# Ledger of designs, part 94: designed miniproteins, single chains, continued (4)

Each design is a single chain, and the fold is of that chain. pLDDT is the mean over its residues in the fold that is shown.

## One batch from the design tools (miniprotein)

Design m15260
Fold by ESMFold2-Fast:
Structure m15260 (fold): chain A 105 residues (1-105)
Amino acid sequence: MERFEEAIKKAISPSKLSVSVEDYIKGMYSLIKAGEYIRRGDFEQAEAELAKALEYLKLTLDELRADVAPIVTSDEAYRTLMYSLMGIHPEHWEDVHRAMEWVLR
């Protein structure tokens, strides 16, 4: 289906970022941790985890903003699909979404 094919092409992945699977997993986990710290009001630790995510994913902050803006501003169904395609476990979707919203501030 066209919507799923477009989502697969646009989803953040190790291949799309030209990083190892290990570095990709570490980067995604750092984004999840940033979201957890934002939820707790610990913005200093959130910035530290965001910096780790950028290093592992080999992205600048502006590149990450460009990649996440279409996901964050989409409807819930498309956002859920994108997080699933990115390999993020459903229990972490709220934290990763919070981190991505905070990146766009």
Scores: mean pLDDT 79

Design m15261
Fold by ESMFold2-Fast:
Structure m15261 (fold): chain A 61 residues (1-61)
Amino acid sequence: SVEERIAEIERALADPEADLLAVDTEIGVLEIEAAVRKDEALAERVEELRRRLEERRAARA
């Protein structure tokens, strides 16, 4: 389910050993799904996950 996929991404974002490329790919799939479904609530949640991923990448640089 979408909820399970979001929970998995949230767990990965909390894990310092997580593969950020895999997380980026999963977020990308959800971004496409939100756009196809025209689901604004899902799109906002996915945008928050994208922002958190970018913040984490910036912190590693």
Scores: mean pLDDT 82

Design m15262
Fold by ESMFold2-Fast:
Order: C-alpha cells, then structure tokens, then sequence
Structure m15262 (fold): chain A 76 residues (1-76)
C-alpha cells in the first residue's frame, strides 16, 4: 500500500533546487511519486511524497533537501 508524506523545506529559493530535490527523492526505490511547489516568496517549498515506506521516504526527503541547500525540513 502507498503512504503520503507532506514535507516542508525551508531555504529553497530556486526551481532548480526544487527539481534537484524531486529527482533525488524519486530515485529512492520506495518512492513512487513526488510533487512539489516553490512558495510565492521563494523562501520555501512544499513536497508531497507517495511511497511504500513512510520512514524511508522521510529520510530520503530530508537528505535530498539538506544536500540541495535547505536550512530546515519539517514533516507533517
């Protein structure tokens, strides 16, 4: 069964950073889909991750975000 994880990533300012995060998260075998949008202020992004393993999806999202320049990652 699929689970859905909502993630906020602070400190993301560009579409290139967001696309890099999506690509990295989607590369994890437990992840089936990743959607995300940059905030209008270009200070944060929201991600929605669909995966077979919630814990691994959260780990993948945090790792990808921090490696892409995020300053904070919030799950929920």
Amino acid sequence: SLTTVGVRVDGITTEEQLENIKKRVLSNPVVRDVRGRLSKSRTSAGLTVEATDREKAIEAAKEAALESGATRVTVG
Scores: mean pLDDT 87

Design m15263
Fold by ESMFold2-Fast:
Structure m15263 (fold): chain A 105 residues (1-105)
Amino acid sequence: KYEEALKLLEEAKKYVEKALEAVKKGNGEQAIEYAEKAKKKVEEARKLAKEAGDEETTILLDRIAYGLDAAIENVKKGNYEQAKEVLESVAKGIEEAIERLKKKI
């Protein structure tokens, strides 16, 4: 379970990096697409953490998913600077989750 969750979070991180690049280029449609893909991977990893009884990781991943929703809403409103800040925070949260899971493998 932890190896699969780790792989999902590595994929989520790549999508967040692509969303951040799209925001920097003013490409709102691509930013939303990549943020949605990242959220799907985070939600899948969250389900695996919950099934494993890892409450702390589950809560962290819930906060990351909430951050991705906030980034998407900011892009939809044209608040690209705010979306950038939220995506940078989300990327750091995913890094933290990855490091936590690596210690359990």
Scores: mean pLDDT 87

Design m15264
Fold by ESMFold2-Fast:
Structure m15264 (fold): chain A 65 residues (1-65)
Amino acid sequence: SVEALVRRILDVAAPEPPSEEDVRTLAALLEADPADLTPMADWLRERYGSRVTPAELAALLASFS
């Protein structure tokens, strides 16, 4: 599921357990355009100070399936 993928991304990118609101927000960003992960990377940087790039997010998603 998209939620499960998002939780795995947050386990890597977030320093603490994410809120359900954050999980829903990130899932919505992924579902809006799965081919462009820039909005997800930008949101993770803004919310958690994450340095994960769109390319690294694509690699993580590919590694999950």
Scores: mean pLDDT 79

Design m15265
Fold by ESMFold2-Fast:
Parts: sequence; structure tokens; C-alpha cells
Structure m15265 (fold): chain A 64 residues (1-64)
Amino acid sequence: SMEEIARKIAEETGVSFDAARAAVELIEKKGLTIEQAAQYLALRFGISLETARKAVELAKELLS
């Protein structure tokens, strides 16, 4: 489920559950590229681009 995937991302990357859920949604529902999703996540949640990219990459792996 999306919630289980988001929980795993939050646990592994240290981002909030809300940020992890957003990462899943940006990839699965909106079809953004990793770079586009990372930029959105970093801006919205005030996290580094590097951390956002890791969260988004993990989301894509878990959704594939």
C-alpha cells in the first residue's frame, strides 16, 4: 500500500511521513521524473535536494 511504502521511505531516509507520502504521490500519480519530484519535495518540505532525491529514488524503486 502507499502508506506502507511511505512509512518505509520515512524510516530509511529520515524524512517526515508527510514528505515520504508526497514522494510516492509525485512519482505514482503525477508521473514526474526523479529530478522534478525531488525539486518539488525539497521546496515544499524545506529539505535538501540530496535528501529529497534519495526519498524519491526509493519511492520509485518500491513502486516498480
Scores: mean pLDDT 85

Design m15266
Fold by ESMFold2-Fast:
Structure m15266 (fold): chain A 98 residues (1-98)
Amino acid sequence: MFEKFDKDKDGTISLEELRELIESLGYKLSDEELEKIFNKLMISDKDKDGSLDLDELIEAMKKLGIIDEEDAEKIKKVGLAGAEPLLVEFIEEIIKSM
């Protein structure tokens, strides 16, 4: 499932890609719950284009206290695909906080 996370290989994630990732983790979310998660990630999306780039994801995770500055630098170095395990943990923490 992680290989499908960045389908376009443009360094962004869409709502549909996020849905597929969450479902691959065994979670059955309503459209409302999925939108709630996506809106928490999109808090750093100033362009409102409906997709998140790597920098916007890092900023959102830092603001929510999921990662520190060292984690952010590591993610930037490896790119979005290398960030998949940390993004999975981030999504699970959001779901647990609901």
Scores: mean pLDDT 62

Design m15267
Fold by ESMFold2-Fast:
Structure m15267 (fold): chain A 94 residues (1-94)
Amino acid sequence: SLEEKYQFVVEQLSKLLELRDKYKAGEISEEEYKEGVLEIAKEILKNKEFLSDEVVELAEEIVKNELSFEELLEKTSRLMAALFREASELKDQL
């Protein structure tokens, strides 16, 4: 449903924001951040059929490529922005 899609997108965005905030606060390591981001990106790909091409492409880049930590931070920031836009669009349809 549209509600289930919205909930899924908001949950993934919230998890990414929490990981970012914990990393910035020094509460988690670069490796822990990387592992958390990879887990979230893999979950996004399991649900790719109803997600935007932008979100899917960014998640695929995170999962399929051996990224430097700087590249991972850049892709994660873009993924968060894309998820925020998709959540906003879905909310307007509810």
Scores: mean pLDDT 87

Design m15268
Fold by ESMFold2-Fast:
Structure m15268 (fold): chain A 97 residues (1-97)
Amino acid sequence: MDLFLKALALFESLGVAPENARLLAQAVVEADPVEFDVLLGVEVLRAAVFSDDARLDLLIELEKTLLPVLKEAAALKSQGKTAEAEALLSQALDDLL
C-alpha cells in the first residue's frame, strides 16, 4: 500500500515545504496525531506569518478533517487492528485528494 505516497502527494499539493511534507506523511503512516499536530502547526504559523489567508484556511480545515481520523487510526493500531487503521487513513486521504 502506498499510504506514504498518497499522504506526501496531499501535503505537496497544499504547498507544504518538501522536508515537512515528508515528515507529515510519516506521521500519517504511523498514525501519530501528536507529531502531525506539531508539524502541521509549523505550516499554519508559516501561512499566518506570510499573511496567506487562503492557505491558512486550507491548513486549518485539513487539521479539523484529518486529526480526528489520525486519533481513530492510532486507537485502532493500539488494539492490533492495523489493517483497519490503514484502510481508514487511505480512505481519508483519497477523499482529500
Scores: mean pLDDT 82

Design m15269
Fold by ESMFold2-Fast:
Structure m15269 (fold): chain A 85 residues (1-85)
Amino acid sequence: TSREATLRLIGLALRAIGIEFDVEQNPNDLELLEKAAEELREIRREVEELKATGLVDPDFADKVLRKIEEILRKVEEQIEKLKEK
């Protein structure tokens, strides 16, 4: 594994956690939720690309991907609820 690639993966994981915090603090802000969903999809793509390089621990990458997918599902469900108002 690459130290540089691993640090990048850690940075992406921390960014996803920061987005989770922001959406939990602002559950009725549709604009923030839509931006969060877009950023989470970008982060997911970058994590998948890092995993494909073979330079990161695949188990760690998979845990990060599962966490991103969990947050993204919650954000998308909340967006759907707000659009029905």
Scores: mean pLDDT 88

Design m15270
Fold by ESMFold2-Fast:
Structure m15270 (fold): chain A 67 residues (1-67)
Amino acid sequence: DKKRGEELREEIRELREQAVALAEKGQTKVAAQVLSHIRKAEEALRKGDLETAQKHIDEARALIEAA
């Protein structure tokens, strides 16, 4: 679904902004881990794998919440 892929891209943008904020606070290791999951989610979206994209988005969100 084009709409679901667009919603996931919006979530990725939000997570990227949060990762930048974490890096600015000096939590560079956590920020790098979040950005790694974002990259994997974007690669999954390019392949149409929405399930794998969602898993990486969820992992990135969990890292932000634990930081």
Scores: mean pLDDT 86

Design m15271
Fold by ESMFold2-Fast:
Formats: C-alpha cells, structure tokens, sequence
Structure m15271 (fold): chain A 86 residues (1-86)
C-alpha cells in the first residue's frame, strides 16, 4: 500500500532529520512570510519535509484516510526532497 510506504519513509526521514525539522517548524511559525528563494536547497528541502510531516500527522489526527492521489503527490514530493538532501 502506498499509504504504508509513505508512513515508513516519513518516519525514517523524521528520525534522520529530527532536529532540523523541529528548527524549521519553529522558524516557519515565527516568520511564515520568509521567501523560499532565500533558502538553500537543503533548507528548502527540510522546510518542505517539515510541512509534509505536519500535513500527514494532521490528516491522521482527523481520522481521515489519504486518497490514492494524495499519496502519489506526497511520494513524488518526498522523492524531490530526498534529491535536494543528497
């Protein structure tokens, strides 16, 4: 299931980049209007990852199942994030 793959990949990245994700969340909440163009590729990737994790956790909290299209879009975004982090 794409849902299980997405959950597993998000968990692995959350474990690997935990401190950077938490810092990005704090910075984004304090300054939501920070232009993305001023971020490095790695900083932009960490911010995108933090936002994707928060979106996924919010969906789970609401008891909503992700659609196949939502899972496909999230997995594609995750592949792009991984390329920027490597």
Amino acid sequence: SGNKELEKRLKELKEKYGPEIEEAKKRYKSNPDIPESTLSDKEAAILALAQLIEWYEEKKKQGKSLSDDEVKVALKLLDEIKKLLE
Scores: mean pLDDT 76

Design m15272
Fold by ESMFold2-Fast:
Structure m15272 (fold): chain A 79 residues (1-79)
Amino acid sequence: SALAEEAKRNTEEALRLLEERLEEAKRNKDVETLKELLAGLEYNRPALERAVEEFPELRPLLERLEELREEIERALEEL
């Protein structure tokens, strides 16, 4: 569906940009940016969970969000 394709495209782009920002923040040991990224993921999680319930094909994106959350939390614990 058009809505599923738009949600997928927008979420894939957002996660790609977040991954780029996460790698830079880890390189620079930027704790403030890491905390901001974690807060942003948690804020957007419920919307993606609802989208996955309607469009199960989006589940891999929710799994990627969880992987990024774990990476951010690990980076924060190592600083």
Scores: mean pLDDT 84

Design m15273
Fold by ESMFold2-Fast:
Structure m15273 (fold): chain A 73 residues (1-73)
Amino acid sequence: MASELLQEAVKAARAGDEEKALAKVDEAGEAALARAEEIAKEFGLSVEELRAGIERGKEDAKALAKELAAAAK
């Protein structure tokens, strides 16, 4: 699940492993995007808006992962 991948990303970032943290954020984002159409249909949301939100969240998470990894040094 995306939540588990994000937890792994945070753990890797805290250990200073920026590459692993970014890879896990990408995996979480891809998993969320793959389910975006299903989620949008279930909740009556715009697929385009949901995908845009996921992409924005992925970029924000990558920025945070980089900062956490840098702080671990």
Scores: mean pLDDT 76

Design m15274
Fold by ESMFold2-Fast:
Structure m15274 (fold): chain A 55 residues (1-55)
Amino acid sequence: GPKLYSREFTGNLTAGEILLALGVSPEPALAPLRFPHLVVDNQTAEEIVARLRAL
């Protein structure tokens, strides 16, 4: 079964870093995805992963 990924994020996160954290391989076409420099905590990251799995 799927294992919940848990990780604490600090500092500025780019779209590529968020995609990697979600286990998604970033493609060149996705490079301009604008996630502004932001700080994502562990709970937020898990929520994003759970939401993607629900989609």
Scores: mean pLDDT 50

Design m15275
Fold by ESMFold2-Fast:
Structure m15275 (fold): chain A 53 residues (1-53)
Amino acid sequence: SSLQRQLTIQQFSLLALQVEVDFNPNDSAARSALSARQQQVDQLTQQVQAQQQ
């Protein structure tokens, strides 16, 4: 799959994790997963943008 497609999938996953954390703020596992996913999305976003320049 293209980097753009992977980025889109990761962004949807991140949004789902954000909703889960907002609904259950004491879920440490969800918070950890959210942080890891945010980092991955940021890295993929930079990679996609670099390819477009």
Scores: mean pLDDT 80

Design m15276
Fold by ESMFold2-Fast:
Structure m15276 (fold): chain A 68 residues (1-68)
Amino acid sequence: SLKEQLIEELELTKEKYKKTLSEESYNEVAKIIDETIEKIKAETDGLKMVEIFIEGAKKITEIYRKDK
């Protein structure tokens, strides 16, 4: 399902960033990913799930830019 694919992608992103970011930045990203997964789990509308995913990705990108 779309929900399962979005959650799996976020979990894979979390594992990737554990290997590449500082501990401080990783902890911030992990928190955002976990919050985004919980919001997706609570949603039933596919378009809203994608919007939640995109908002999570934007926040992660801001942390990545700050770590640079």
Scores: mean pLDDT 84

Design m15277
Fold by ESMFold2-Fast:
Structure m15277 (fold): chain A 85 residues (1-85)
Amino acid sequence: SAVSEEVEELIREAIKAVEAGDLERARELLEKAYELIKKHPEEIKPSVKKLIELLKKLAELAEEKNDLEILKLLKEIHDELMSLL
């Protein structure tokens, strides 16, 4: 699905943003991913497990940056993805 590919790309770009210390950019990218997941659950459903693995990697990086807002957003996205299983 083009939507699931876009969500994957947004999360991968968010990982790069966190690695670069651009936490504001990472939050913007994750908010866009979250909106797409909520609007297109059927298109996202086949990719849920892959997206959860990317979010785990991002959460580990966000812990190193001590950004509680990103961690909270990641939990909300994770819970939304888990609801699709």
Scores: mean pLDDT 86

Design m15278
Fold by ESMFold2-Fast:
Structure m15278 (fold): chain A 81 residues (1-81)
Amino acid sequence: ALPVLSEEEKKEREELEKKFAELTKEYNETKSEEALREAIRLLLKYLGYSEEEIEKILNMKPEEQEAFWKKEREKHEKALA
């Protein structure tokens, strides 16, 4: 089973979630595709996805990318509970 997150890991996770939220917000306000791609790449790499999977996700429509990340966040929040 996956070990429970340490206090340091929780803090790093919160910082990554903040950075992702900032980049997603910036994309929604400015439509900066590069900001969205950087956020997705960073988080997917952190979650252990392969480079091939990351490239596939980066080539999805923005709506599909948002839906994917919402589901991933919900899954990880449920694991923390």
Scores: mean pLDDT 68

Design m15279
Fold by ESMFold2-Fast:
Structure m15279 (fold): chain A 61 residues (1-61)
Amino acid sequence: MSDEQRLLREVLAAARRAAALGRDPQAVVTALNEVIREAMAQGWSLDEILARLREEADRLL
């Protein structure tokens, strides 16, 4: 699986969790995409970005 596909899967998993909890999936996707953008700008590794996405999803949900 490519890095792009791994990031997409993590974002989609969080969006599904948001929908199941009655939260706004679009808001969660927007927040996680912002995390990806900032982390990539700072030169973070894929593993670091994935860990941060999971942490942020848990904070939002």
Scores: mean pLDDT 81

Design m15280
Fold by ESMFold2-Fast:
Structure m15280 (fold): chain A 77 residues (1-77)
Amino acid sequence: DLVSLAPELRPVIKSVSGKETLSPLELEQAVLKLVESHRDPADGSMVRLPPELAKVIGRERVSIEELFDAINSAIRF
């Protein structure tokens, strides 16, 4: 099945995955790729969010767990 993202997340996920409509596995892979690209060098458990994603989540820096929770909360089925 394909997941529907909140409109605010679609540009960010598309920039990482190349797709606006994703399977749950493809979404997980896109989030993992975003984590690896934006991991905090001082603390590998933390992610420095790109500006567009920071606006959506309301934070510039989050844990990997918080990022997955925020994105999962924005999924519509």
Scores: mean pLDDT 73

Design m15281
Fold by ESMFold2-Fast:
Structure m15281 (fold): chain A 67 residues (1-67)
Amino acid sequence: SAMELAYQHELEEFREELEKLKDDKEALARFLSRHLGLDPAEIKSLSYEEALELAEKRMRERYEAAS
C-alpha cells in the first residue's frame, strides 16, 4: 500500500540521519527525543545499535497506531 511504501521511505531516511549522528551521543539523543519522544537520558545509556532498535520499535508502534 501507499502507506507501507511511505513508512519504508521514512524509515530509510531516518536510518540515514541516525548514521550521521552515531558518533555524537548528545545529537543522537536530541534527535530521537525530538522526533520520537524518547527520553534523551535513556538514549545516552544505550549503545548506538540499541538506540537504533528502540527508535525502529517506536516508529513501528506509531505507524501501527496510525493505521
Scores: mean pLDDT 77

Design m15282
Fold by ESMFold2-Fast:
Structure m15282 (fold): chain A 74 residues (1-74)
Amino acid sequence: SPLEAAMEEIRALLAQLRQQLQAMLAANASDEQILQVVLQTAQQILAVLESTPEVDPDLVAAVREELALAQKLL
């Protein structure tokens, strides 16, 4: 199903983010570099959710709100 495919893609994106963050922390990356990678992954997740017909619009709105708040911290 489209929702099942979307959840699998999101899990893959989160697994990739986990590995990137572990490598960046080991390399003593800056807070700005870490936040940039997190925001990029969040934007990719939002794009997947927006393209998925079974996803509740309220959930999409909640993710968008979190991204807007994160952008204000950079």
Scores: mean pLDDT 82

Design m15283
Fold by ESMFold2-Fast:
Structure m15283 (fold): chain A 78 residues (1-78)
Amino acid sequence: SLEEAKKLFEEAIKHFEAGDYKRSEELFNQAKELAEKAGDKRLLGEIYIALSFFYRVKGELEKADELLKKGVQLLKEV
């Protein structure tokens, strides 16, 4: 559900801030899948932007840039 997607997104951010990158990535991906199913373009865009920052911190710069562009595009639609 959308409520579950928001909760998982919040948990992903907390794990990211704690330096638990493996758990954070799992939670971000789960939140993304639920946001896609719910059709919430705003939440999905916010998740893509957060994932972009996540991959940038991990040094995956090309992946981060691709995700940022996807997130910005989604947010322009709302």
Scores: mean pLDDT 86

Design m15284
Fold by ESMFold2-Fast:
Structure m15284 (fold): chain A 98 residues (1-98)
Amino acid sequence: MKTLFEKTVEEALRALAAGDKETFERYITAIWLVEPDSLAVHGLRLVYARLFGDEATVEHELRRIEKLFGPEGAERWRAAADALEQGDIDKAVELLLS
């Protein structure tokens, strides 16, 4: 059974894949209120920034993730962004929550 947290991450990614920025922002705020320093919060911000071409935010979040979680964390989130760009939401969720 998926936790409420895992379901919220999945819904954030589905909103992002649909281009629904307002719904995505609501879900990422909910995730941030539960675990503000989580890999999921920083990684979702990275994926969002990458999909909408905000290179400054991509660089900022990538450095943050690397500092907090190491280079493996940064690689995982790049892979999640690639999966989402290909429409594989389930793979993106798996990569973000592992």
Scores: mean pLDDT 74

Design m15285
Fold by ESMFold2-Fast:
Structure m15285 (fold): chain A 85 residues (1-85)
Amino acid sequence: SSREEFLKSLEVALEVMRRVEEETGLDLSEAIELLEKAKEALEAGDFKTAMELATQAMVLAEQKVKEAGKYELWREILAEVRAEA
């Protein structure tokens, strides 16, 4: 279902952010909190809010990673986590 696919996408995004924090020392806590709120919205049946929060989280994380010069590492971790899912 679209809900199950979206939930899996949120789990992948959370794992990516956690691995990036572990490997780089970057603070992605705000983006991780936005993804957790997106999961809460999804469980409440609010797909629109879940999508908006997930988008905000990804934009924030990508911006921080790019500013730190770690964008290629972010892309590599994303591909790895998606392959494991």
Scores: mean pLDDT 85

Design m15286
Fold by ESMFold2-Fast:
Structure m15286 (fold): chain A 74 residues (1-74)
Amino acid sequence: TPPPSPTEVRVAALLVEAGDRRLSASEIARALGVSQSTVRRALRTLEGRGVVESVEEVDPETGERVRLYRLAPP
């Protein structure tokens, strides 16, 4: 298995700190100071490895569907 990228490690650490809270790619990008595209690539890899899971929810502020991420259950 290839080692995780620095971005993947930082994303996973942020989700550990978030606990049961689900975070959007934009929230993660803002917290880490990286682009949303960089975060989405890291999240895709982590989801493929079973480290994180995602769900679509409706943003109450905009009414649009947004994808939220959290640590996968054990």
Scores: mean pLDDT 79

Design m15287
Fold by ESMFold2-Fast:
Structure m15287 (fold): chain A 102 residues (1-102)
Amino acid sequence: RPVPPVTVTQRVIGAIIRAIGYVIEGDYDAALKEVKKAAEFAEKEGDKESTGLAYAAQGVIYEKMGDYKKAAELYRKASKLFKEAGDEKKAKEYEEKAEKLE
């Protein structure tokens, strides 16, 4: 598989930026496709921090779609991944976001 010219985190952030563009256009399917591909890539690379970022982005998209239950589920999944990666600040942030939607 191709050697990435940038870090796993940078590739996930790039996908999130593209997904934000799709959300602004109202194309939630394209936005979800971008961040789901990023999550698969980060999981394959074993990068829990970047995988958490991709799931957090999925949560934001579902929240903007009005699917608060799915958004909360994704935020909790992201929080768990951030905690496993040692990022307690992001873990707490997304756990609190999930609780506010329930």
Scores: mean pLDDT 83

Design m15288
Fold by ESMFold2-Fast:
Structure m15288 (fold): chain A 72 residues (1-72)
Amino acid sequence: VDLSGLDPYVVAGYMFVYTYAKEHNYSPQDVVNHYDEIWQRLQNSRFYQSVKDNPQRVQGMRQGMDMAVADL
């Protein structure tokens, strides 16, 4: 997937899930089965803490996560 031109928060959500899946040797099905847990892990990150009060940026991160699942 070409990430150029995407919202930076979409890219952040995408890279978080993609990197997490590769680091933990998750299959696409593993990511789907543990999606809410991965989202909770993202919420513990410093970059999420800086944007958590902006619903549009939070939605961008979630969109990025969904795109990463499709590309795994």
Scores: mean pLDDT 78

Design m15289
Fold by ESMFold2-Fast:
Structure m15289 (fold): chain A 110 residues (1-110)
Amino acid sequence: SMSDIDKGIAELEDLAAAIWREVYASDEAPSPGQLAVATWGMMALRKRILEGKLSADQARTIAQQMLDVLDAQIADLQARLAAGVRPDLSQQALAQYQARRAELQDIIAS
């Protein structure tokens, strides 16, 4: 349902906010790319796909662009996790990003 989608968006926004507060030091502002991937970009893509408002070509193009940014964010989170930065939160973030990566690959393959 639309309510379930909105709840999912809110849960991912809360997780992204926790990542930036706890994994990226309080005085390190996240890049626009990091915010877009973790919050608005991925949520907006999911919502538009679910609403049927994107052509297949548009969805694939956006998914490829998001995948490129997301792969960089996964690499950064893996480095932070290896350095012992908030392992609990970093693992949760990595799991979410890997799930988004799988969704983007499915869109590109379709």
Scores: mean pLDDT 65

Design m15290
Fold by ESMFold2-Fast:
Structure m15290 (fold): chain A 97 residues (1-97)
Amino acid sequence: MEKKKEEIKELVEKALEYLLAGKYEEARELLRKAAKLLFEARLEEAKKNKLETLKEMTEEELEKWKKEVEEKNEKEVEDFLNLPKEEIEEYLEKIKE
């Protein structure tokens, strides 16, 4: 869990720096990679916590849920790319603290 947190933090920090530099495509790739790692970390935590709902999910239901999460993550990445410069700078400061 800790190693994935560090990797996600590094990817988000680099993505924010690329956004400030106007490198939107590079930032988008890093944000998508961070979103995938965050999803994987959350899924592992849910499995460790023996979440009954996740245990009872069929393979088809699990795949449907993964697809819904991926679609939501893509929307969040696009929303992040459209943040004003002032908000991007504020997020970067919070991450560096």
Scores: mean pLDDT 71

Design m15291
Fold by ESMFold2-Fast:
Structure m15291 (fold): chain A 99 residues (1-99)
Amino acid sequence: GYLEVSPKRLTVKVGETATITATVTSGETGYVALVRAGATGKVLAKSSSPVAAGETATLEFTATAEDSGVWSAVLYKSSTDTTPDGGLGGGELVELTVT
């Protein structure tokens, strides 16, 4: 795969800050994002700098009630691309429950 993420499942409270780590396992360098699985193009968190092959990004977010559901970790070539289908690769899923 392109990315390895941890944790793959977490429960957080509304207004709490949480972190997910993503390691680039491909030979590609890019921006790591957690994007909504499906058609919405919504971003939970994105790396501010490019992440090189073998490097780990720490993705931090503050949970809202709307954030429950499945997120896909995607590696993007562009800092501005957040489309679910616009990535170099990814597809590691994170299941988020917001209480």
Scores: mean pLDDT 78

Design m15292
Fold by ESMFold2-Fast:
Structure m15292 (fold): chain A 87 residues (1-87)
Amino acid sequence: MTSEENIQIALENLKKFEETGDVSYLEQALEYFLNSAPPLLPLQFGHALEVVLKNPNEKARQLLREFVKQKYFPPWLKEEALALLDQ
């Protein structure tokens, strides 16, 4: 799949998570974000972070904490995200 296709599928799953609260959709969204081009990841992750922070689900927060620990993830965004998730 192209980065554009992966991002589109990720956003569709993120919307389903927002509508249902089902963390399996967030897991799918994050998996498709992993397969996107690295320069696009910060913006797309920002959308996921906002949705999770507005929907206080501990499983969703834990998924994001684990996601940002990946070596390919930008250090500046990782530090900011972890600070927000530790609230």
Scores: mean pLDDT 74

Design m15293
Fold by ESMFold2-Fast:
Structure m15293 (fold): chain A 79 residues (1-79)
Amino acid sequence: VELPELSPEAKKVLEAVLKDPEGQELYKKLKEAIKKGDKEEAQIAVNKLANKGRELTPEASDEDISLAVGKLYQEAKAE
């Protein structure tokens, strides 16, 4: 399964979220929810990660935030 290439803006969102302590905790919760098969918790974590990305990178478009969070979801699922 191939992950789509991120735009430079989407890469900035991804990097900012993963460097943020709250972003790291949300990503950990996403991985745990996926591992448990808890679809509701996974969706909550995705929404919180998107909000955190928007907070950390206000210049990024909603498309770039969605791409970054989608990549985090795919990487969490691949674990």
Scores: mean pLDDT 80

Design m15294
Fold by ESMFold2-Fast:
Structure m15294 (fold): chain A 58 residues (1-58)
Amino acid sequence: SLEELVREGRRLIEELRKKGFDQNVIDSYESALRLLVRRQDVAGLEALIREMKDILEK
Protein backbone atom coordinates (compact mmCIF):
# COMPACT_ATOMS: atom_id res chain seq x y z
CA SER A 1 0.00 0.00 0.00
CA LEU A 2 1.03 3.64 -0.45
CA GLU A 3 1.04 4.27 3.33
CA GLU A 4 3.32 1.26 3.97
CA LEU A 5 5.74 2.44 1.24
CA VAL A 6 5.82 5.97 2.71
CA ARG A 7 6.50 4.56 6.21
CA GLU A 8 9.31 2.32 4.88
CA GLY A 9 10.83 5.24 2.90
CA ARG A 10 10.87 7.48 5.99
CA ARG A 11 12.39 4.66 8.07
CA LEU A 12 15.17 4.19 5.48
CA ILE A 13 15.91 7.95 5.36
CA GLU A 14 16.36 7.85 9.17
CA GLU A 15 18.71 4.84 8.80
CA LEU A 16 20.79 6.80 6.24
CA ARG A 17 20.91 9.74 8.69
CA LYS A 18 22.06 7.46 11.56
CA LYS A 19 24.73 5.93 9.31
CA GLY A 20 26.23 9.41 8.81
CA PHE A 21 25.27 10.17 5.20
CA ASP A 22 25.74 13.82 4.18
CA GLN A 23 22.77 16.17 4.70
CA ASN A 24 22.69 16.87 0.92
CA VAL A 25 22.08 13.15 0.28
CA ILE A 26 19.37 13.03 2.98
CA ASP A 27 17.70 16.17 1.56
CA SER A 28 17.75 14.64 -1.94
CA TYR A 29 15.97 11.46 -0.76
CA GLU A 30 13.47 13.45 1.34
CA SER A 31 12.64 15.61 -1.72
CA ALA A 32 12.26 12.52 -3.93
CA LEU A 33 9.99 10.82 -1.36
CA ARG A 34 7.84 13.98 -1.03
CA LEU A 35 7.44 14.29 -4.82
CA LEU A 36 6.57 10.60 -5.32
CA VAL A 37 3.99 10.72 -2.48
CA ARG A 38 2.32 13.81 -4.03
CA ARG A 39 2.13 11.97 -7.38
CA GLN A 40 0.93 8.74 -5.69
CA ASP A 41 3.68 7.02 -7.71
CA VAL A 42 3.78 3.51 -6.21
CA ALA A 43 6.37 2.22 -8.72
CA GLY A 44 8.61 5.25 -8.07
CA LEU A 45 8.34 4.74 -4.30
CA GLU A 46 9.26 1.05 -4.67
CA ALA A 47 12.30 2.03 -6.80
CA LEU A 48 13.39 4.70 -4.26
CA ILE A 49 13.06 2.19 -1.38
CA ARG A 50 15.15 -0.37 -3.32
CA GLU A 51 17.84 2.26 -4.01
CA MET A 52 18.07 3.27 -0.33
CA LYS A 53 18.22 -0.39 0.78
CA ASP A 54 21.04 -1.06 -1.71
CA ILE A 55 23.02 1.93 -0.39
CA LEU A 56 22.53 0.81 3.24
CA GLU A 57 23.90 -2.70 2.39
CA LYS A 58 27.30 -1.28 1.28
Scores: mean pLDDT 86

